# Designed miniproteins, single chains, continued (2), part 60

Each design is a single chain, and the fold is of that chain. pLDDT is the mean over its residues in the fold that is shown.

## One batch from the design tools (miniprotein)

Design m6198
Fold by ESMFold2-Fast:
Structure m6198 (fold): chain A 66 residues (1-66)
Amino acid sequence: MDDERRRIEEAGERGQRAIDRIIEEIQSRIPDASRKEIFDALASVPTGPSMDDLIDKAVAILKKKK
């Protein structure tokens, strides 16, 4: 039913918005980081941390790669 598809789409949209916020926060801390570098750093962070912990870990990875 469309309701199930709508739930999946809404979850996807929320996930994308959360990712966009994370990217903006990381770029505010490391303005020279490209979107690709940020995605690579985020992919290297283990699942399950809070959003703040995820951002801090991604920033630390980016600083080490720079």
Scores: mean pLDDT 70

Design m6199
Fold by ESMFold2-Fast:
Structure m6199 (fold): chain A 96 residues (1-96)
Amino acid sequence: SKEEVEELAKKYDIFTLLQLASKYLTEAIENKDKEAARKAVMYAAASLYVFGEQEKADEYLKRAEQAETVDELIQIALEAMNDIFKILKKKYEEEK
């Protein structure tokens, strides 16, 4: 749920959230595990919450609720991780 994602964002640092998103995404891809795919979306959404991208996180969570297949969930998680990468790249470039 959205509340669970908000609590994850408070509980874990960004590195831990990204590591968990990556771990569950890998498990989803290797095992076609739908619950692992959902967890990957959840941890990616929590990472977006940490970056202040709450609206984007909420969009990914809504798409995940509507997703019927593991492959759809994997694609959502990959899109969320790509958005996180773009945020990290921009922050890195702005600090130089």
Scores: mean pLDDT 86

Design m6200
Fold by ESMFold2-Fast:
Structure m6200 (fold): chain A 96 residues (1-96)
Amino acid sequence: MKELIEEALRLVEEARRALQQGDVARAIQLLEEALRLVEEARRKAEEAGDEFTASVLGVIADMIRDAIRAAQQGDVAEAIELVGLVAAILQSLLKS
């Protein structure tokens, strides 16, 4: 699970850089992969009975979906803000 969260954080940080460079298509691709890893980590947390981590990962998944939607609609500034919040929460989870 920790390895999935670490990889998701890496992809989210790469997506933020892509958005800042105007590469919206690359950012969406990276966010979709990050979402897949977050959902996998959430499933593992649920199977382990870690309700807190599963709940937080659920919120992160919703925020990634909102960031993808914002990016698709051309709201790049909103997408960058949402991606920044996702990165901060993922970093917090990794600090235990």
Scores: mean pLDDT 89

Design m6201
Fold by ESMFold2-Fast:
Structure m6201 (fold): chain A 68 residues (1-68)
Amino acid sequence: NPEEEAKKLEAELAKDPNNAKTLVRLGMVYFELGELEKAIEYLEKALAINPDNKTAQVMLDYVKEKLK
């Protein structure tokens, strides 16, 4: 259940706001939910913490292309 997973990950993020792994997972879950703007926001936050994260970079590009 992606909605349940998002809620769990948001609770984890509240405990550790700079956890890049949790931010990437939230971006992926919101993408699965069709919440593209939220997916972009979380992926951009992850890249602000770790700019070399290739998974986040590729996923952010893909999600942005879907908004065209």
Scores: mean pLDDT 83

Design m6202
Fold by ESMFold2-Fast:
Structure m6202 (fold): chain A 69 residues (1-69)
Amino acid sequence: SAAAEEAERREGIEKTLEAVRKVLEEMGVPEEEKERVLARVRELLLAEEVDAEALEALVAELAARTKRP
């Protein structure tokens, strides 16, 4: 059913967000910026604008841009 397919998709999104969160933590991104990036990534995934692999690269780039003295 469509509901079951959406549930499976949401589970995939949650796993992707967990992987992204781990990468941001390893990069030392501040917690406030980390939450903002994760929220934006979730919106992109829900809109189907970016696949998970491209998203991982985008998040790494965004984290690097926000980490300036």
Scores: mean pLDDT 69

Design m6203
Fold by ESMFold2-Fast:
Structure m6203 (fold): chain A 63 residues (1-63)
Amino acid sequence: MEVEELREKAREAEELSRRYYEEARRLLEEGGDPSRFSAKAILGAGYAAEAELYRRKAEELEK
């Protein structure tokens, strides 16, 4: 039960990370203000770290 919940949270965070990285890529292509790109890239990195944390927690509980 808890392991499946952690895996689902990891999947959701990974999906959010991909969306924010995609938005960052689009902003970079616009050639505009670097702060806009950086904000989206930071959010993407944050969600990627969150996904990794949830994956590690799921692995810990399966031991």
Scores: mean pLDDT 80

Design m6204
Fold by ESMFold2-Fast:
Structure m6204 (fold): chain A 72 residues (1-72)
Amino acid sequence: SEEDLELASQVLNGLGRGFRIVGRVLEKEGVKLDSHDLIRIATAVGVEIADNPELTDEEMEELARKLIEEKL
């Protein structure tokens, strides 16, 4: 259905952005995560982005940083 395709597109776009944002934050902070933690945190950020597409890059990076710091 069209609604299912729209939801899938929003989730996939959010996940892609989440991975991109988390990767940039890790590079800026000089921090490394294992693959499991990277996937977990990037997925959490990506889902939040999918639910709130109006988030700025700065707000997304702050969310990612908070989740990374909670893991460390």
Scores: mean pLDDT 81

Design m6205
Fold by ESMFold2-Fast:
Structure m6205 (fold): chain A 100 residues (1-100)
Amino acid sequence: MADELIKKAEELYKQGKYDEALRYFSEALRLAIENGDLEKVARALQLLADVYEKMGDYEKAIELYRQAIELAEKLGNDELVAQFRERLSRIEKKLEEKQK
């Protein structure tokens, strides 16, 4: 269920159809939450953050990565935590540059 929505959203994202990609990733996130699939929740949060970053909405991307980090910590996935923190740091730098 959520996997099909993620695949469709990834195709839309590759095509630059960011608004449509956000809709499908948001639906995938809701389904993953309802099913208690924490790994898919973390994946959907990451993908939503990536779309917002591409759209220049760095504040929203930061918020979503913070949620993804908290969830990855609860999962005990140190590698995923490190990856998300690195991406968060990169987006925070872009936000600082935008406020110049």
Scores: mean pLDDT 83

Design m6206
Fold by ESMFold2-Fast:
Structure m6206 (fold): chain A 98 residues (1-98)
Amino acid sequence: SMEKKREEFKKKAIEQAEKTVSELRGLADELRAQYEADPDAARAKGLEWMEKYPELKIAVGAAFGAAMDPETRDELLELAEQAVRNHYLKKAEEEFKK
């Protein structure tokens, strides 16, 4: 039952990470459009997301970087995805150990 519970926690963590990754990709696309029109508003939105998800600051920062530099977009989004997945997997392991 312990192995089954661990796999259930891991599965839920991956599902939550997938949802957050999808939201961050959408944020990067939205920030890109906004940054060219209004850089100050784009920056304010990035900071709002960092306040909303303080544990995901690195992922949010990478998504914002992807919005500012299209040449590195895919690389920065991959880093954001990895940071999100690692965060939720670590949180699931900590909750499982309680």
Scores: mean pLDDT 77

Design m6207
Fold by ESMFold2-Fast:
Structure m6207 (fold): chain A 95 residues (1-95)
Amino acid sequence: SADDLAELAYEALEKGDYELALQFAIAALNLDPDNVMALAIVAYILALLAPKSGKLEEAKKYLEKAEELAKQQEVSERTKELIERARERIEEIEK
C-alpha cells in the first residue's frame, strides 16, 4: 500500500539513505498522490539537498501540498516534524 511504502521511505530516511527514501516515497505517491508522509519526506530530502541540487522550487511544491493536506486531516507527529523541518530548511536557504 501507499502507507507501507511511506513507512519504508521513513525507515530509509532515518538511516540517512536519501536515495532509497526518495524511491520509496515517490512509489507511495504513485499509488496515492495525497499521502502526506510521502510528500513530507520528498520535501524534506529535496530541501536538505538544496540549493546545490537545483531542486528548491520542487521541494517547495511538495511541502506546500503536504502543509495544505495536513490542515485537512489528522497526521502523525513524525509527519508534522518532517513538514516543520522542511519549512525551516527552505527558510534558512532563502535568507
Scores: mean pLDDT 87

Design m6208
Fold by ESMFold2-Fast:
Structure m6208 (fold): chain A 66 residues (1-66)
Amino acid sequence: SAALEAAGRAFLAATLPPMEEAYAAGAHSPEEAIAWLEERGDTELAEALRRALEEQRRGYEEELAK
């Protein structure tokens, strides 16, 4: 749990400020924020966020399949 908590905290520390910049620039969704980050050259961050959103969606679908 401590390792997961530390990993989550590190991810938020890396992603939250760029995401807030994207939203301040006019992004109205996570997908728009990811596109804005990719456009400005944060390709690795955009890819990591895309994977996180896909995993969240997959987890939701898995829950519905029970």
Scores: mean pLDDT 71

Design m6209
Fold by ESMFold2-Fast:
Structure m6209 (fold): chain A 66 residues (1-66)
Amino acid sequence: SLTVVASGLSAKGATAAALVAIGDGGEAKVSGNEKLTVVASGLSQEGAEAVKQIAEDSGGKAEVSG
């Protein structure tokens, strides 16, 4: 399973990333105030790629591990 740490997200971007992670059967932890970080874990390759794309499209950054 893969983990994605996505940072620099808007509330909308963080919500989208978290929902994709949960839909992939994983978990998501959201933190931050003005800019949000999402740690999404237990992901498939497809789920990790989707979370990363959402983060990048939202002007944030994403690091994939696992």
Scores: mean pLDDT 86

Design m6210
Fold by ESMFold2-Fast:
Structure m6210 (fold): chain A 64 residues (1-64)
Amino acid sequence: MPKEELEKEVSEALVLMALGVAKIMIKRGVPLEEAKKFVREIAEKAGREDLLPEVEKELEKVAA
Protein backbone atom coordinates (compact mmCIF):
# COMPACT_ATOMS: atom_id res chain seq x y z
CA MET A 1 0.00 0.00 0.00
CA PRO A 2 1.40 3.43 -0.91
CA LYS A 3 2.25 5.56 2.13
CA GLU A 4 0.06 8.40 0.84
CA GLU A 5 -3.06 6.19 0.75
CA LEU A 6 -2.53 4.97 4.31
CA GLU A 7 -1.98 8.52 5.59
CA LYS A 8 -5.16 9.65 3.79
CA GLU A 9 -7.23 6.87 5.41
CA VAL A 10 -5.80 7.50 8.90
CA SER A 11 -6.29 11.29 8.65
CA GLU A 12 -9.90 10.79 7.45
CA ALA A 13 -10.59 8.47 10.42
CA LEU A 14 -9.19 11.10 12.82
CA VAL A 15 -11.45 13.81 11.36
CA LEU A 16 -14.49 11.48 11.57
CA MET A 17 -13.67 10.74 15.22
CA ALA A 18 -13.49 14.50 15.89
CA LEU A 19 -16.85 14.94 14.11
CA GLY A 20 -18.37 12.32 16.44
CA VAL A 21 -17.02 14.14 19.51
CA ALA A 22 -18.29 17.50 18.14
CA LYS A 23 -21.80 16.03 17.67
CA ILE A 24 -21.76 14.95 21.34
CA MET A 25 -20.56 18.46 22.33
CA ILE A 26 -23.56 20.04 20.57
CA LYS A 27 -26.00 17.57 22.22
CA ARG A 28 -24.47 18.50 25.61
CA GLY A 29 -25.09 22.21 25.02
CA VAL A 30 -21.78 23.39 23.56
CA PRO A 31 -22.31 26.18 20.95
CA LEU A 32 -22.15 25.14 17.27
CA GLU A 33 -19.25 27.55 16.61
CA GLU A 34 -17.15 25.96 19.39
CA ALA A 35 -17.84 22.46 18.02
CA LYS A 36 -16.90 23.63 14.49
CA LYS A 37 -13.65 25.13 15.84
CA PHE A 38 -12.78 21.83 17.55
CA VAL A 39 -13.19 19.82 14.32
CA ARG A 40 -11.40 22.50 12.26
CA GLU A 41 -8.34 22.31 14.54
CA ILE A 42 -8.21 18.50 14.21
CA ALA A 43 -8.65 18.65 10.41
CA GLU A 44 -5.90 21.29 10.11
CA LYS A 45 -3.48 19.19 12.19
CA ALA A 46 -4.34 16.10 10.09
CA GLY A 47 -3.89 18.07 6.81
CA ARG A 48 -7.50 17.30 5.81
CA GLU A 49 -9.07 20.77 5.55
CA ASP A 50 -10.70 19.43 2.35
CA LEU A 51 -13.19 17.58 4.61
CA LEU A 52 -14.29 20.71 6.52
CA PRO A 53 -17.22 21.79 4.25
CA GLU A 54 -18.94 18.39 4.59
CA VAL A 55 -18.15 18.09 8.32
CA GLU A 56 -19.52 21.60 9.02
CA LYS A 57 -22.75 20.69 7.17
CA GLU A 58 -23.14 17.58 9.37
CA LEU A 59 -22.68 19.65 12.54
CA GLU A 60 -25.25 22.21 11.35
CA LYS A 61 -27.77 19.37 10.80
CA VAL A 62 -27.23 18.16 14.40
CA ALA A 63 -27.66 21.71 15.77
CA ALA A 64 -30.89 22.29 13.78
Scores: mean pLDDT 80

Design m6211
Fold by ESMFold2-Fast:
Structure m6211 (fold): chain A 68 residues (1-68)
Amino acid sequence: DEALRKEALELLEEVDRRGVELVARQGKVDAANEVGKLAKKAKELLEQGKYEEAIEMARKALDLIDSV
């Protein structure tokens, strides 16, 4: 589904953008590392065509960013 793929890509762009701010502005290296692991898993799922699972991993990464 192209719409799900687009949503996953947009969420991953947001994760990448906000994740770098955890290190650059806040020095939260451990949190940034966990966000990076979730983003990597989401990208792997996206490559496999598992868009809903990729979206779920990206949302978990954003929730972690929002919690720090």
Scores: mean pLDDT 81

Design m6212
Fold by ESMFold2-Fast:
Formats: structure tokens, C-alpha cells, sequence
Structure m6212 (fold): chain A 77 residues (1-77)
């Protein structure tokens, strides 16, 4: 059903943010690395929440992780 598709979508989004955060940790900018590390922790928590069917919690954690990654990327521009 719709909930299963939403769960799969959130899992894939979390995995994508984990990969992006790990990549940004290789940056030469210490502030960007710090933000990427925080985003990685949030994305991992979002993945666990999504796997547990806690979709609202997963969405909140993904939004927070994405905001931190966007801030990190802005520092590298």
C-alpha cells in the first residue's frame, strides 16, 4: 500500500543523504565537515526510523539532515 511505498522512498532518501554526507566529510572546509558529520548522524537515525515504520520521525530527521547538508554545500560554493 501507500505506507510501504512511502517507507521505501524514505529509506532510499536516507541512504542518499548518508552517501552525500560521507562525501562532504572529505572536504577541506572544517565547518562543512562538521555539518556533514551531524547530517550523517541524523540520516542514519532517519534510516532506522524508516525501517521501523516511524515515517513522521524519519521525515523530520531527513529534513534536518538535508538542511545541514545544504548549509555545508553553501560553504563550499
Amino acid sequence: GEKVLREIALILRAIGLIIEAERLQKSENPEAVKLAKKALELAKKALEAAKAGKLEEAEKLLAEARALLAKAEALLA
Scores: mean pLDDT 87

Design m6213
Fold by ESMFold2-Fast:
Structure m6213 (fold): chain A 57 residues (1-57)
Amino acid sequence: KKELLEELMRLGAELVGAAAKLVAAKKIGDEEEVKKLEEEIRELQERIAELEAKLKA
């Protein structure tokens, strides 16, 4: 179970980084970068939710 917690922490850090880049891209008006980052964030959120479910099981 400790390994799942460590992976959750890594994914959380990646999510924060992607969210910061998304805010910057929106300010610049880079719609292609915004779309790319929104998809990356969605995938990270899904992986985090899956690992959280495994930790609760």
Scores: mean pLDDT 82

Design m6214
Fold by ESMFold2-Fast:
Structure m6214 (fold): chain A 68 residues (1-68)
Amino acid sequence: SLEEALKLASRGIKYAQQGRYDEAAKLFEEAASLVTGEVADIFRQAGEAAKQGNLEEAERLAVRAFSL
């Protein structure tokens, strides 16, 4: 569900803020699997940003998903 995806994405942001980028990426990928369309694409992009250690981009993308 969207609610579960948003909860996972919120945890992903927290792990990314702690420098736990691989775990953050997995949470964003799991969030993307629970939704479809633009929200899923944004969560996948957030996961890729997290894999690259790009905290700013991962947070920006997650916030965008929360606004949809």
Scores: mean pLDDT 85

Design m6215
Fold by ESMFold2-Fast:
Structure m6215 (fold): chain A 75 residues (1-75)
Amino acid sequence: MSKQELIAKAIGHELRGIGAELDGDGREAAESYLEAGRLYAEVGDLESAERMFERAIEADPSRREEIEREREKLL
């Protein structure tokens, strides 16, 4: 997968996360933001990855420890 394809997928997941937040679905929002964060980290956009991990924790705080562990591994 090219860097541009990974960025496009990351943006797609970020937009899905925003949509889920608007619908009040924090669990779906967190999963979408987490996928976006993973993809941004993969392409080396660490600032966007960090923002996505923070958004995921805010959307579903019950997953904080899981998300923080993944953040430490990728960033």
Scores: mean pLDDT 85

Design m6216
Fold by ESMFold2-Fast:
Structure m6216 (fold): chain A 82 residues (1-82)
Amino acid sequence: SLEELRKKIEKLSQFFRQSTDPELREEVHRAVREIHDEARAKGGTKLSPEELEELYRRLYDRLVEIAKKHGFEKQVEEAEKL
């Protein structure tokens, strides 16, 4: 669900905020920006709940890849348990 995706994203974001790695911070910022730009291009406030869930799912997938790349595999497993 959209709510579960938001919880998982929030959990990963909490770990990212605790990091002092500027490369990780930049990659996370780019992923968020790309999804926001796509949402805006698709009509922003006119997006259906289903379209929002798809965008959040793609954001989550990108954040998972970034986390794994930077050694946060255990944190990803913790987020998946939500």
Scores: mean pLDDT 81

Design m6217
Fold by ESMFold2-Fast:
Structure m6217 (fold): chain A 52 residues (1-52)
Amino acid sequence: LTPEQVEAVRSLLEVPEEYRPAADVTGDGEVNEKDFAVVLERLARGEEVIFR
């Protein structure tokens, strides 16, 4: 993993439930492995992932 990928995954995994809207990339109401897998896939495809 690149440093950028590690940072994105770490941020997603460490987000408390109250920040769920920003970290819930899949929109399933949970922040879990599926969300960080989507982030990693986007980064692997050369896309930038910004959590705002």
Scores: mean pLDDT 58

Design m6218
Fold by ESMFold2-Fast:
Structure m6218 (fold): chain A 58 residues (1-58)
Amino acid sequence: GEKEEAIKRAEELLREARTPGARAAAGMALQDAKNAPSAEEAKKAVEGAERHAREQGD
């Protein structure tokens, strides 16, 4: 479902992470997406972490 899509997005982000900081942010997003009560919350978590990972380039 849509929540599963968000989880896959987080996994993709984790796989593409170039720095330890970006990887940590992506890992957090993955956990948040898996534990989210709705697909909307899951997607929001992934989007936030994606921005954070890009900004946190170590």
Scores: mean pLDDT 75

Design m6219
Fold by ESMFold2-Fast:
Structure m6219 (fold): chain A 57 residues (1-57)
Amino acid sequence: MAEEILRRAIREVNERLEEEEKAGRASFEVQERINREAAARVAAEMERLGVRTTAHA
């Protein structure tokens, strides 16, 4: 489950970076911000899943 969340977050980050690079706006600051936001979203989603799914029994 966490693996899927990570894969989706990585793919989303890559897509965002590609779009900004094509627009000529892919700076280190933008890249770092996207990564931080993605990491925070992944952490929050994992916490939600941890609360909802104790174990698939």
Scores: mean pLDDT 69

Design m6220
Fold by ESMFold2-Fast:
Structure m6220 (fold): chain A 94 residues (1-94)
Amino acid sequence: MEPFLEGRRAYARKDYEKAIELFEKAVKEFEGTDPVLVAEAYLLIGQAYLDLGEYEKAIEYFRKAVEIFREVGDEDLVRQAEYLLKIAEEKLKK
């Protein structure tokens, strides 16, 4: 079973807790081998926490994704992650 793909399927079904678990497995598999996939998994974990109303956790994971995308040097992915981070921070204030 491919954890990243299965996580995306769980997310599409709005099974956010299962999606988070599967994306955490994907992070463990891709750590040290594919930083972009690790950061994408962190974005999806953050988005799932955002959908669950867990704004502090969403912020934590979006920050992790921003850091990795900055290390990789992908300005478009950095901007995407920073935009999601801003949304989560605004939700926390409401």
Scores: mean pLDDT 85

Design m6221
Fold by ESMFold2-Fast:
Structure m6221 (fold): chain A 100 residues (1-100)
Amino acid sequence: MKERLDLEAALVFALMQLNLAIKAAERGDFETAIEYAENALKTLQRARELATDPKVRELLDKAIEKVQEAIEAMRNGDAETAIEKLKEARDYVAEALRAL
């Protein structure tokens, strides 16, 4: 019960961080967007450690990959790719939350 609640809380927090990263990237504020994305990445890595369900773990691995791709795109000044990857990561996190 507590492990599931801790995982749920981590996923909700990651969704908030990803939404803040998307909004910052849409404004062209890549410094702030990268900071939120890096914080989301740390939260998702912790969530993956808490997850024991293989399906949830696979969704979190995909979310982590998309956040990493988004950070790289922002470092290269590619706003369109960064926003797309952040939204894909958000969708994987939302699917993982629904699978709990």
Scores: mean pLDDT 88

Design m6222
Fold by ESMFold2-Fast:
Parts: C-alpha cells; sequence; structure tokens
Structure m6222 (fold): chain A 69 residues (1-69)
C-alpha cells in the first residue's frame, strides 16, 4: 500500500525546499506541489512505501519550510 502525507507552505520557495527535502527520504515514491488558488498557499503531497517513511518525509519537509521562511 502507498502512504500519503501533506504539508503546506506560504511561499513557492518554501514549497520547493520541501519538495527537494522530501524527495531525498528513502522509500518516498513521489512529491508533488500544488497551489491552492483560494488561499494562495502551496500544498506539498508526499507518497511513500511505508507509513514511517511518509511520516519522516513530512517531518523533513516541514523542517525545510521553517528554514526557508
Amino acid sequence: MVYTGTVTASTIDAARAALQAGRQVPGVLSVTVRRDPVTGQYVVTIRAETRDQAQRAVRVAQQAIQQAQ
């Protein structure tokens, strides 16, 4: 089964940092970024092979967002 996690970023630079950081986590299958046209925020969606990998990727992506802001 595939596990999915999401994080949100207020800027494109933070979203790109999250994308790059998430992609480096072993077991991550895909990381995608979508802008919400209503809120203007960026939704980063991470898909991974296991729940633990998805949770790790979410944590790493959140840390990257905090550093980019």
Scores: mean pLDDT 82

Design m6223
Fold by ESMFold2-Fast:
Structure m6223 (fold): chain A 57 residues (1-57)
Amino acid sequence: GELKKKMLEAIGEVLRAIGDILDAELRGDEEELERARKEYEEAKKKLKELEEQFEKL
């Protein structure tokens, strides 16, 4: 259902944030790196909450 779609979207957000972190590291852009790391942490929190709801089903 919708929970599975949200979980896949959250996984996509995590993967995009990892890509942003790698790009920022390669470019040496510390400001972009900090932003990307915050996005990654937020995406992980969303994914964890969705996983907990999915396991409850």
Scores: mean pLDDT 81

Design m6224
Fold by ESMFold2-Fast:
Structure m6224 (fold): chain A 80 residues (1-80)
Amino acid sequence: MTLEEIEEIVRKALELVKQGKYEEAAKLILELSEKLVKEKNLELSPLETAKRLLDLLLAQGADKEVVEKLLEVIEELAKK
């Protein structure tokens, strides 16, 4: 998986959030996180990887409140 592919998925998640589709955005970020853990052999859990992807959203100018709502949905999905 390339950095460009990661940035594209992160942008898609941000677009879904702008549409109020937090669950769909959270699923994309969590699926990307699971894929990165497997493909890049990261020593992070999928949830920890998802939190780092949310830091990238903040760096891209996403609102902190939006990122906090996404994190809540991601944590709920990760508990399943």
Scores: mean pLDDT 77

Design m6225
Fold by ESMFold2-Fast:
Structure m6225 (fold): chain A 75 residues (1-75)
Amino acid sequence: SKAEELVREAERLALEAGEAARAGRYEEAARLYREAARLLREAAEASEDPEFREALLRAAERLERLAEEMEEKAK
């Protein structure tokens, strides 16, 4: 489904963000975490399963918090 495709892309971007963070590229990591979070929110909108939707939204919130942490380290 479209939701599953968006989740796979978000997972890939989150992994790339983690790699950027480990390399000290915090601005890049923040951008990638925010992009992954946006895709998870889009996947939630595409999902008809309330439980799955809530799980995706919670995952997006976690990635947004990681992005904020990276933004703080970049300053």
Scores: mean pLDDT 90

Design m6226
Fold by ESMFold2-Fast:
Order: C-alpha cells, then sequence, then structure tokens
Structure m6226 (fold): chain A 85 residues (1-85)
C-alpha cells in the first residue's frame, strides 16, 4: 500500500505538470486513501499524506474548486502536525 500510494502521488504530480488537473485530482485521491492506510502502521506515511493533500489543494485551485482546496489544505496541515509529534 505505501509504495503504491507513492507511485500514485508521483503520477498525479506528472499529470498536474501537464495541466491535466482533473486526472491529477483522481490520482491524488487514490494516493491519499493508500497513504492513510499506510499511516496506521508507519508514521512516515503522514509526511507523504501531507504532501498529497497539499498537491490535491493546488489541483483544486486550478479547477476553481476553492472550498475543496481549503479542505485539502486543512487536512495537509493536520497530517504535517501529526508527523512532527
Amino acid sequence: MFREGLELLSEGERLYLEGKYEEAVEKYEKAIKLLEEAAKENPEALKYLAEAYENLAKAYEKLGEEEKAKEAREKAEKARKEYEK
């Protein structure tokens, strides 16, 4: 799960750079689900979960989805704080 989450996160980042924001969102959402599961056993996954949520927020901003972008940023901050404990 952890490795698969990282692969999807990387794929989403590539799609974002290509301007394929809706496809990037789909990959980030799948990465987030896998990284949330991985974080139950491995706290290091929280770092990548925070990154995935931050990237999701940026993609939502490009799509004009301001409320979804705000929610994703809040989740990124929460995951980052959990990791720093």
Scores: mean pLDDT 85

Design m6227
Fold by ESMFold2-Fast:
Structure m6227 (fold): chain A 64 residues (1-64)
Amino acid sequence: MSREELDYEVELTLLTMQAVIAKKAGDKEEAIKYYERALKLAEESPHPDQELIEWFKKEIEKLK
């Protein structure tokens, strides 16, 4: 695994955690922002995980 791939996974995890925390706090607007940032990062990945991308899209849609 390259250093860039490792950093990508860490950032993606942190953004997803922030989104979940915001959602549990009832802050839907913050949760959407973090999920949208995570989605963009996942789509810009050298090896895009299509299942993960679809999951983020569904989570964002549920919060709108």
Scores: mean pLDDT 78

Design m6228
Fold by ESMFold2-Fast:
Structure m6228 (fold): chain A 90 residues (1-90)
Amino acid sequence: MSLREKAEKLIEEAEELEKQGKYEEAAKLYEEAAELYEKAGDYEKAAEALRKAGEARAKALEQQGKPSLAAAVYAGYNIRAIGILIDAEL
C-alpha cells in the first residue's frame, strides 16, 4: 500500500467516524492522513486533511462543553494548514 493509498483510506474511515459523531477519533485519523500526504508530497491534500482534523477536534471539544477552546484549536489547525501550502510554493 502506497502512502497516498493509506492516507485515502484513513480519510474514508475518518469521514465515517464523523458521521457517527466520533469526532476525536476522526480527528486522529485526519491528522495521520495529513502526515502521510505531506510525506508523499501531496501538500494540498495534506492541508485539507489538517483542516478536517481541526474541525473534528473542535467539534469534540464542543461536545465536552468547551466552545472557547474549540475555537482556539480550530484556528491553530487552520494556521498549520496554510503553512503547509505556503511552504509548498517556496
Scores: mean pLDDT 86

Design m6229
Fold by ESMFold2-Fast:
Structure m6229 (fold): chain A 79 residues (1-79)
Amino acid sequence: SKAELDALVEQLSDPDPAVRAAAARALGALGEAAARNDKAIQSLIDATHDPDPAVRAAAEAALRAIGGPGLERAGQLAS
């Protein structure tokens, strides 16, 4: 649901890196639903630059798991 996506996006800004990493993985698991949410994709892109290496790895894995539609949208947002 949108509420679940919004909550996970907010959790990417949590002070606990374990919460941020879990949120990134959960967004990846939502796949196409996350791919259609510009804020979710942008927040995952931002998380690839997180100070915590586990959060960065989780965000990179999430973008890969979302696949072509998410990667295409990430490219558009990065432009």
Scores: mean pLDDT 80

Design m6230
Fold by ESMFold2-Fast:
Structure m6230 (fold): chain A 57 residues (1-57)
Amino acid sequence: AVANALAVLSAALAVTEAAIDTLETLATALSAADIAAQIAAAEAAVAALRDQIAALA
């Protein structure tokens, strides 16, 4: 049960971190304000996922 929950959260974390990297790479093609807002939202999601993973450890 815990192992399955940890695997799902870890996968979600990896996807979110990859999305942040993609947004950072696209900064030259998009407005800085729009990119900053998307990165901030994604980092908040990463922090929430890390808190959930830590609670399972």
Scores: mean pLDDT 76

Design m6231
Fold by ESMFold2-Fast:
Formats: C-alpha cells, structure tokens, sequence
Structure m6231 (fold): chain A 56 residues (1-56)
C-alpha cells in the first residue's frame, strides 16, 4: 500500500528531525565550552608566560 509507505517515510523524517534537535542542543553545549576554552587559551597562555618570566 503506497499510502502506508508514504506515512512510514513521513514518520521516519519526523523522527530524524526530533533527533536532530536533541543533537543540536548537545552539540551547542559542547561547542560553547570548546569556544570558551579556545577564547581563554590566549589569556591563560599569556599569564603562564608572564609567570615564567617573573620566575627568572
């Protein structure tokens, strides 16, 4: 029955979309933390450099 196949495909697409939304939330959290670390890297590395210079 072609109509049943179309409905099944539609359900699969809706499932994929909902899974995508959940993955987007998790990925955004990971990327936000990653960006925060990356943005903090130069400042942390500079502080470390100054500390090493002071120890000389």
Amino acid sequence: DIKKLEEEIKEILEHILKEGESLVKTEEQRKALEKEIEEGKPTFEERKKEMLEKLK
Scores: mean pLDDT 63

Design m6232
Fold by ESMFold2-Fast:
Structure m6232 (fold): chain A 60 residues (1-60)
Amino acid sequence: DVEELVAQLKDPSVDVRLAAAQRLGLLGDPRAVEPLRELTADPDPLVRLAAQLALHGIAQ
């Protein structure tokens, strides 16, 4: 569910944020665009990359 995945983008766990970003990218729901843009500033470089890839998938 998009709402739950968006909430998980704010999780303190890097693994949770990574998984949520990947799933949101696969779903392609435009409701995820703004939360994923914020995630591109994440302190973890893999989380930032996952957010960028997810945004690319949605913007196709």
Scores: mean pLDDT 82

Design m6233
Fold by ESMFold2-Fast:
Structure m6233 (fold): chain A 68 residues (1-68)
Amino acid sequence: MKIIETTDKEKAKEIIKSALPERDVVAISTSRGGGLAATATEENLPLLLEFIDSVPEDDVLKVIIIKP
């Protein structure tokens, strides 16, 4: 399991893309509330990236990568 906290949306997107080959579960939460969890698949990638883009610029993104 990896836990990464960042305000950089591009960094968060790179981390999620790196999880795709392993098909890890990715959970994303924000400092202001709200979150999304999904298996890192090509089908789920647009949904995960859209969630990151929906987060306000000043929120801290917490990305958790869970290996099965």
Scores: mean pLDDT 76

Design m6234
Fold by ESMFold2-Fast:
Structure m6234 (fold): chain A 84 residues (1-84)
Amino acid sequence: GTSSISGYVRDKATGQPIPRAFVSAVDKGDPSVSYGALTDENGYYEIAGLTSGVTYNVTVTAGGYQTYTSEAVAGSTLNVQLER
């Protein structure tokens, strides 16, 4: 089945949402398989069409911030705080 990874991207210092942050998800077992999404005005993103139960390497980038990296399983929520 297919599933999603979703969550909110916020500024770590202020707690404010970060719009237009790029969230990428790369299949940990197959790096040729990658997905991406941009955050909306509330900092919300959803990456859909992922394989349920598969672990993805997640990278979040936004102008003026340090790159964030984590792992997430398809079907989970990943909330991110970015540092400048």
Scores: mean pLDDT 90

Design m6235
Fold by ESMFold2-Fast:
Structure m6235 (fold): chain A 74 residues (1-74)
Amino acid sequence: MTLKEVIDKAGLGTGLRAASAVLEGFLAGNPDEGIAKAREALQEGAKAGRVKPEDVDRYLEEIVAAVQATLAAA
């Protein structure tokens, strides 16, 4: 599971916003804030019908894991 795969799975706009928020939060030393913003982006995607509401938390976990793996590889 790559960051790109998770972004594509959530839809390009929604997934990219969520991934960007998590990455920015981790780089700024505020991972909780980044995760909260990513959850909001995914919830907006669910309201638009792009993501199943039941999958929001799962996609968030996948994005966080992919961002952590990407940063650990750097």
Scores: mean pLDDT 75

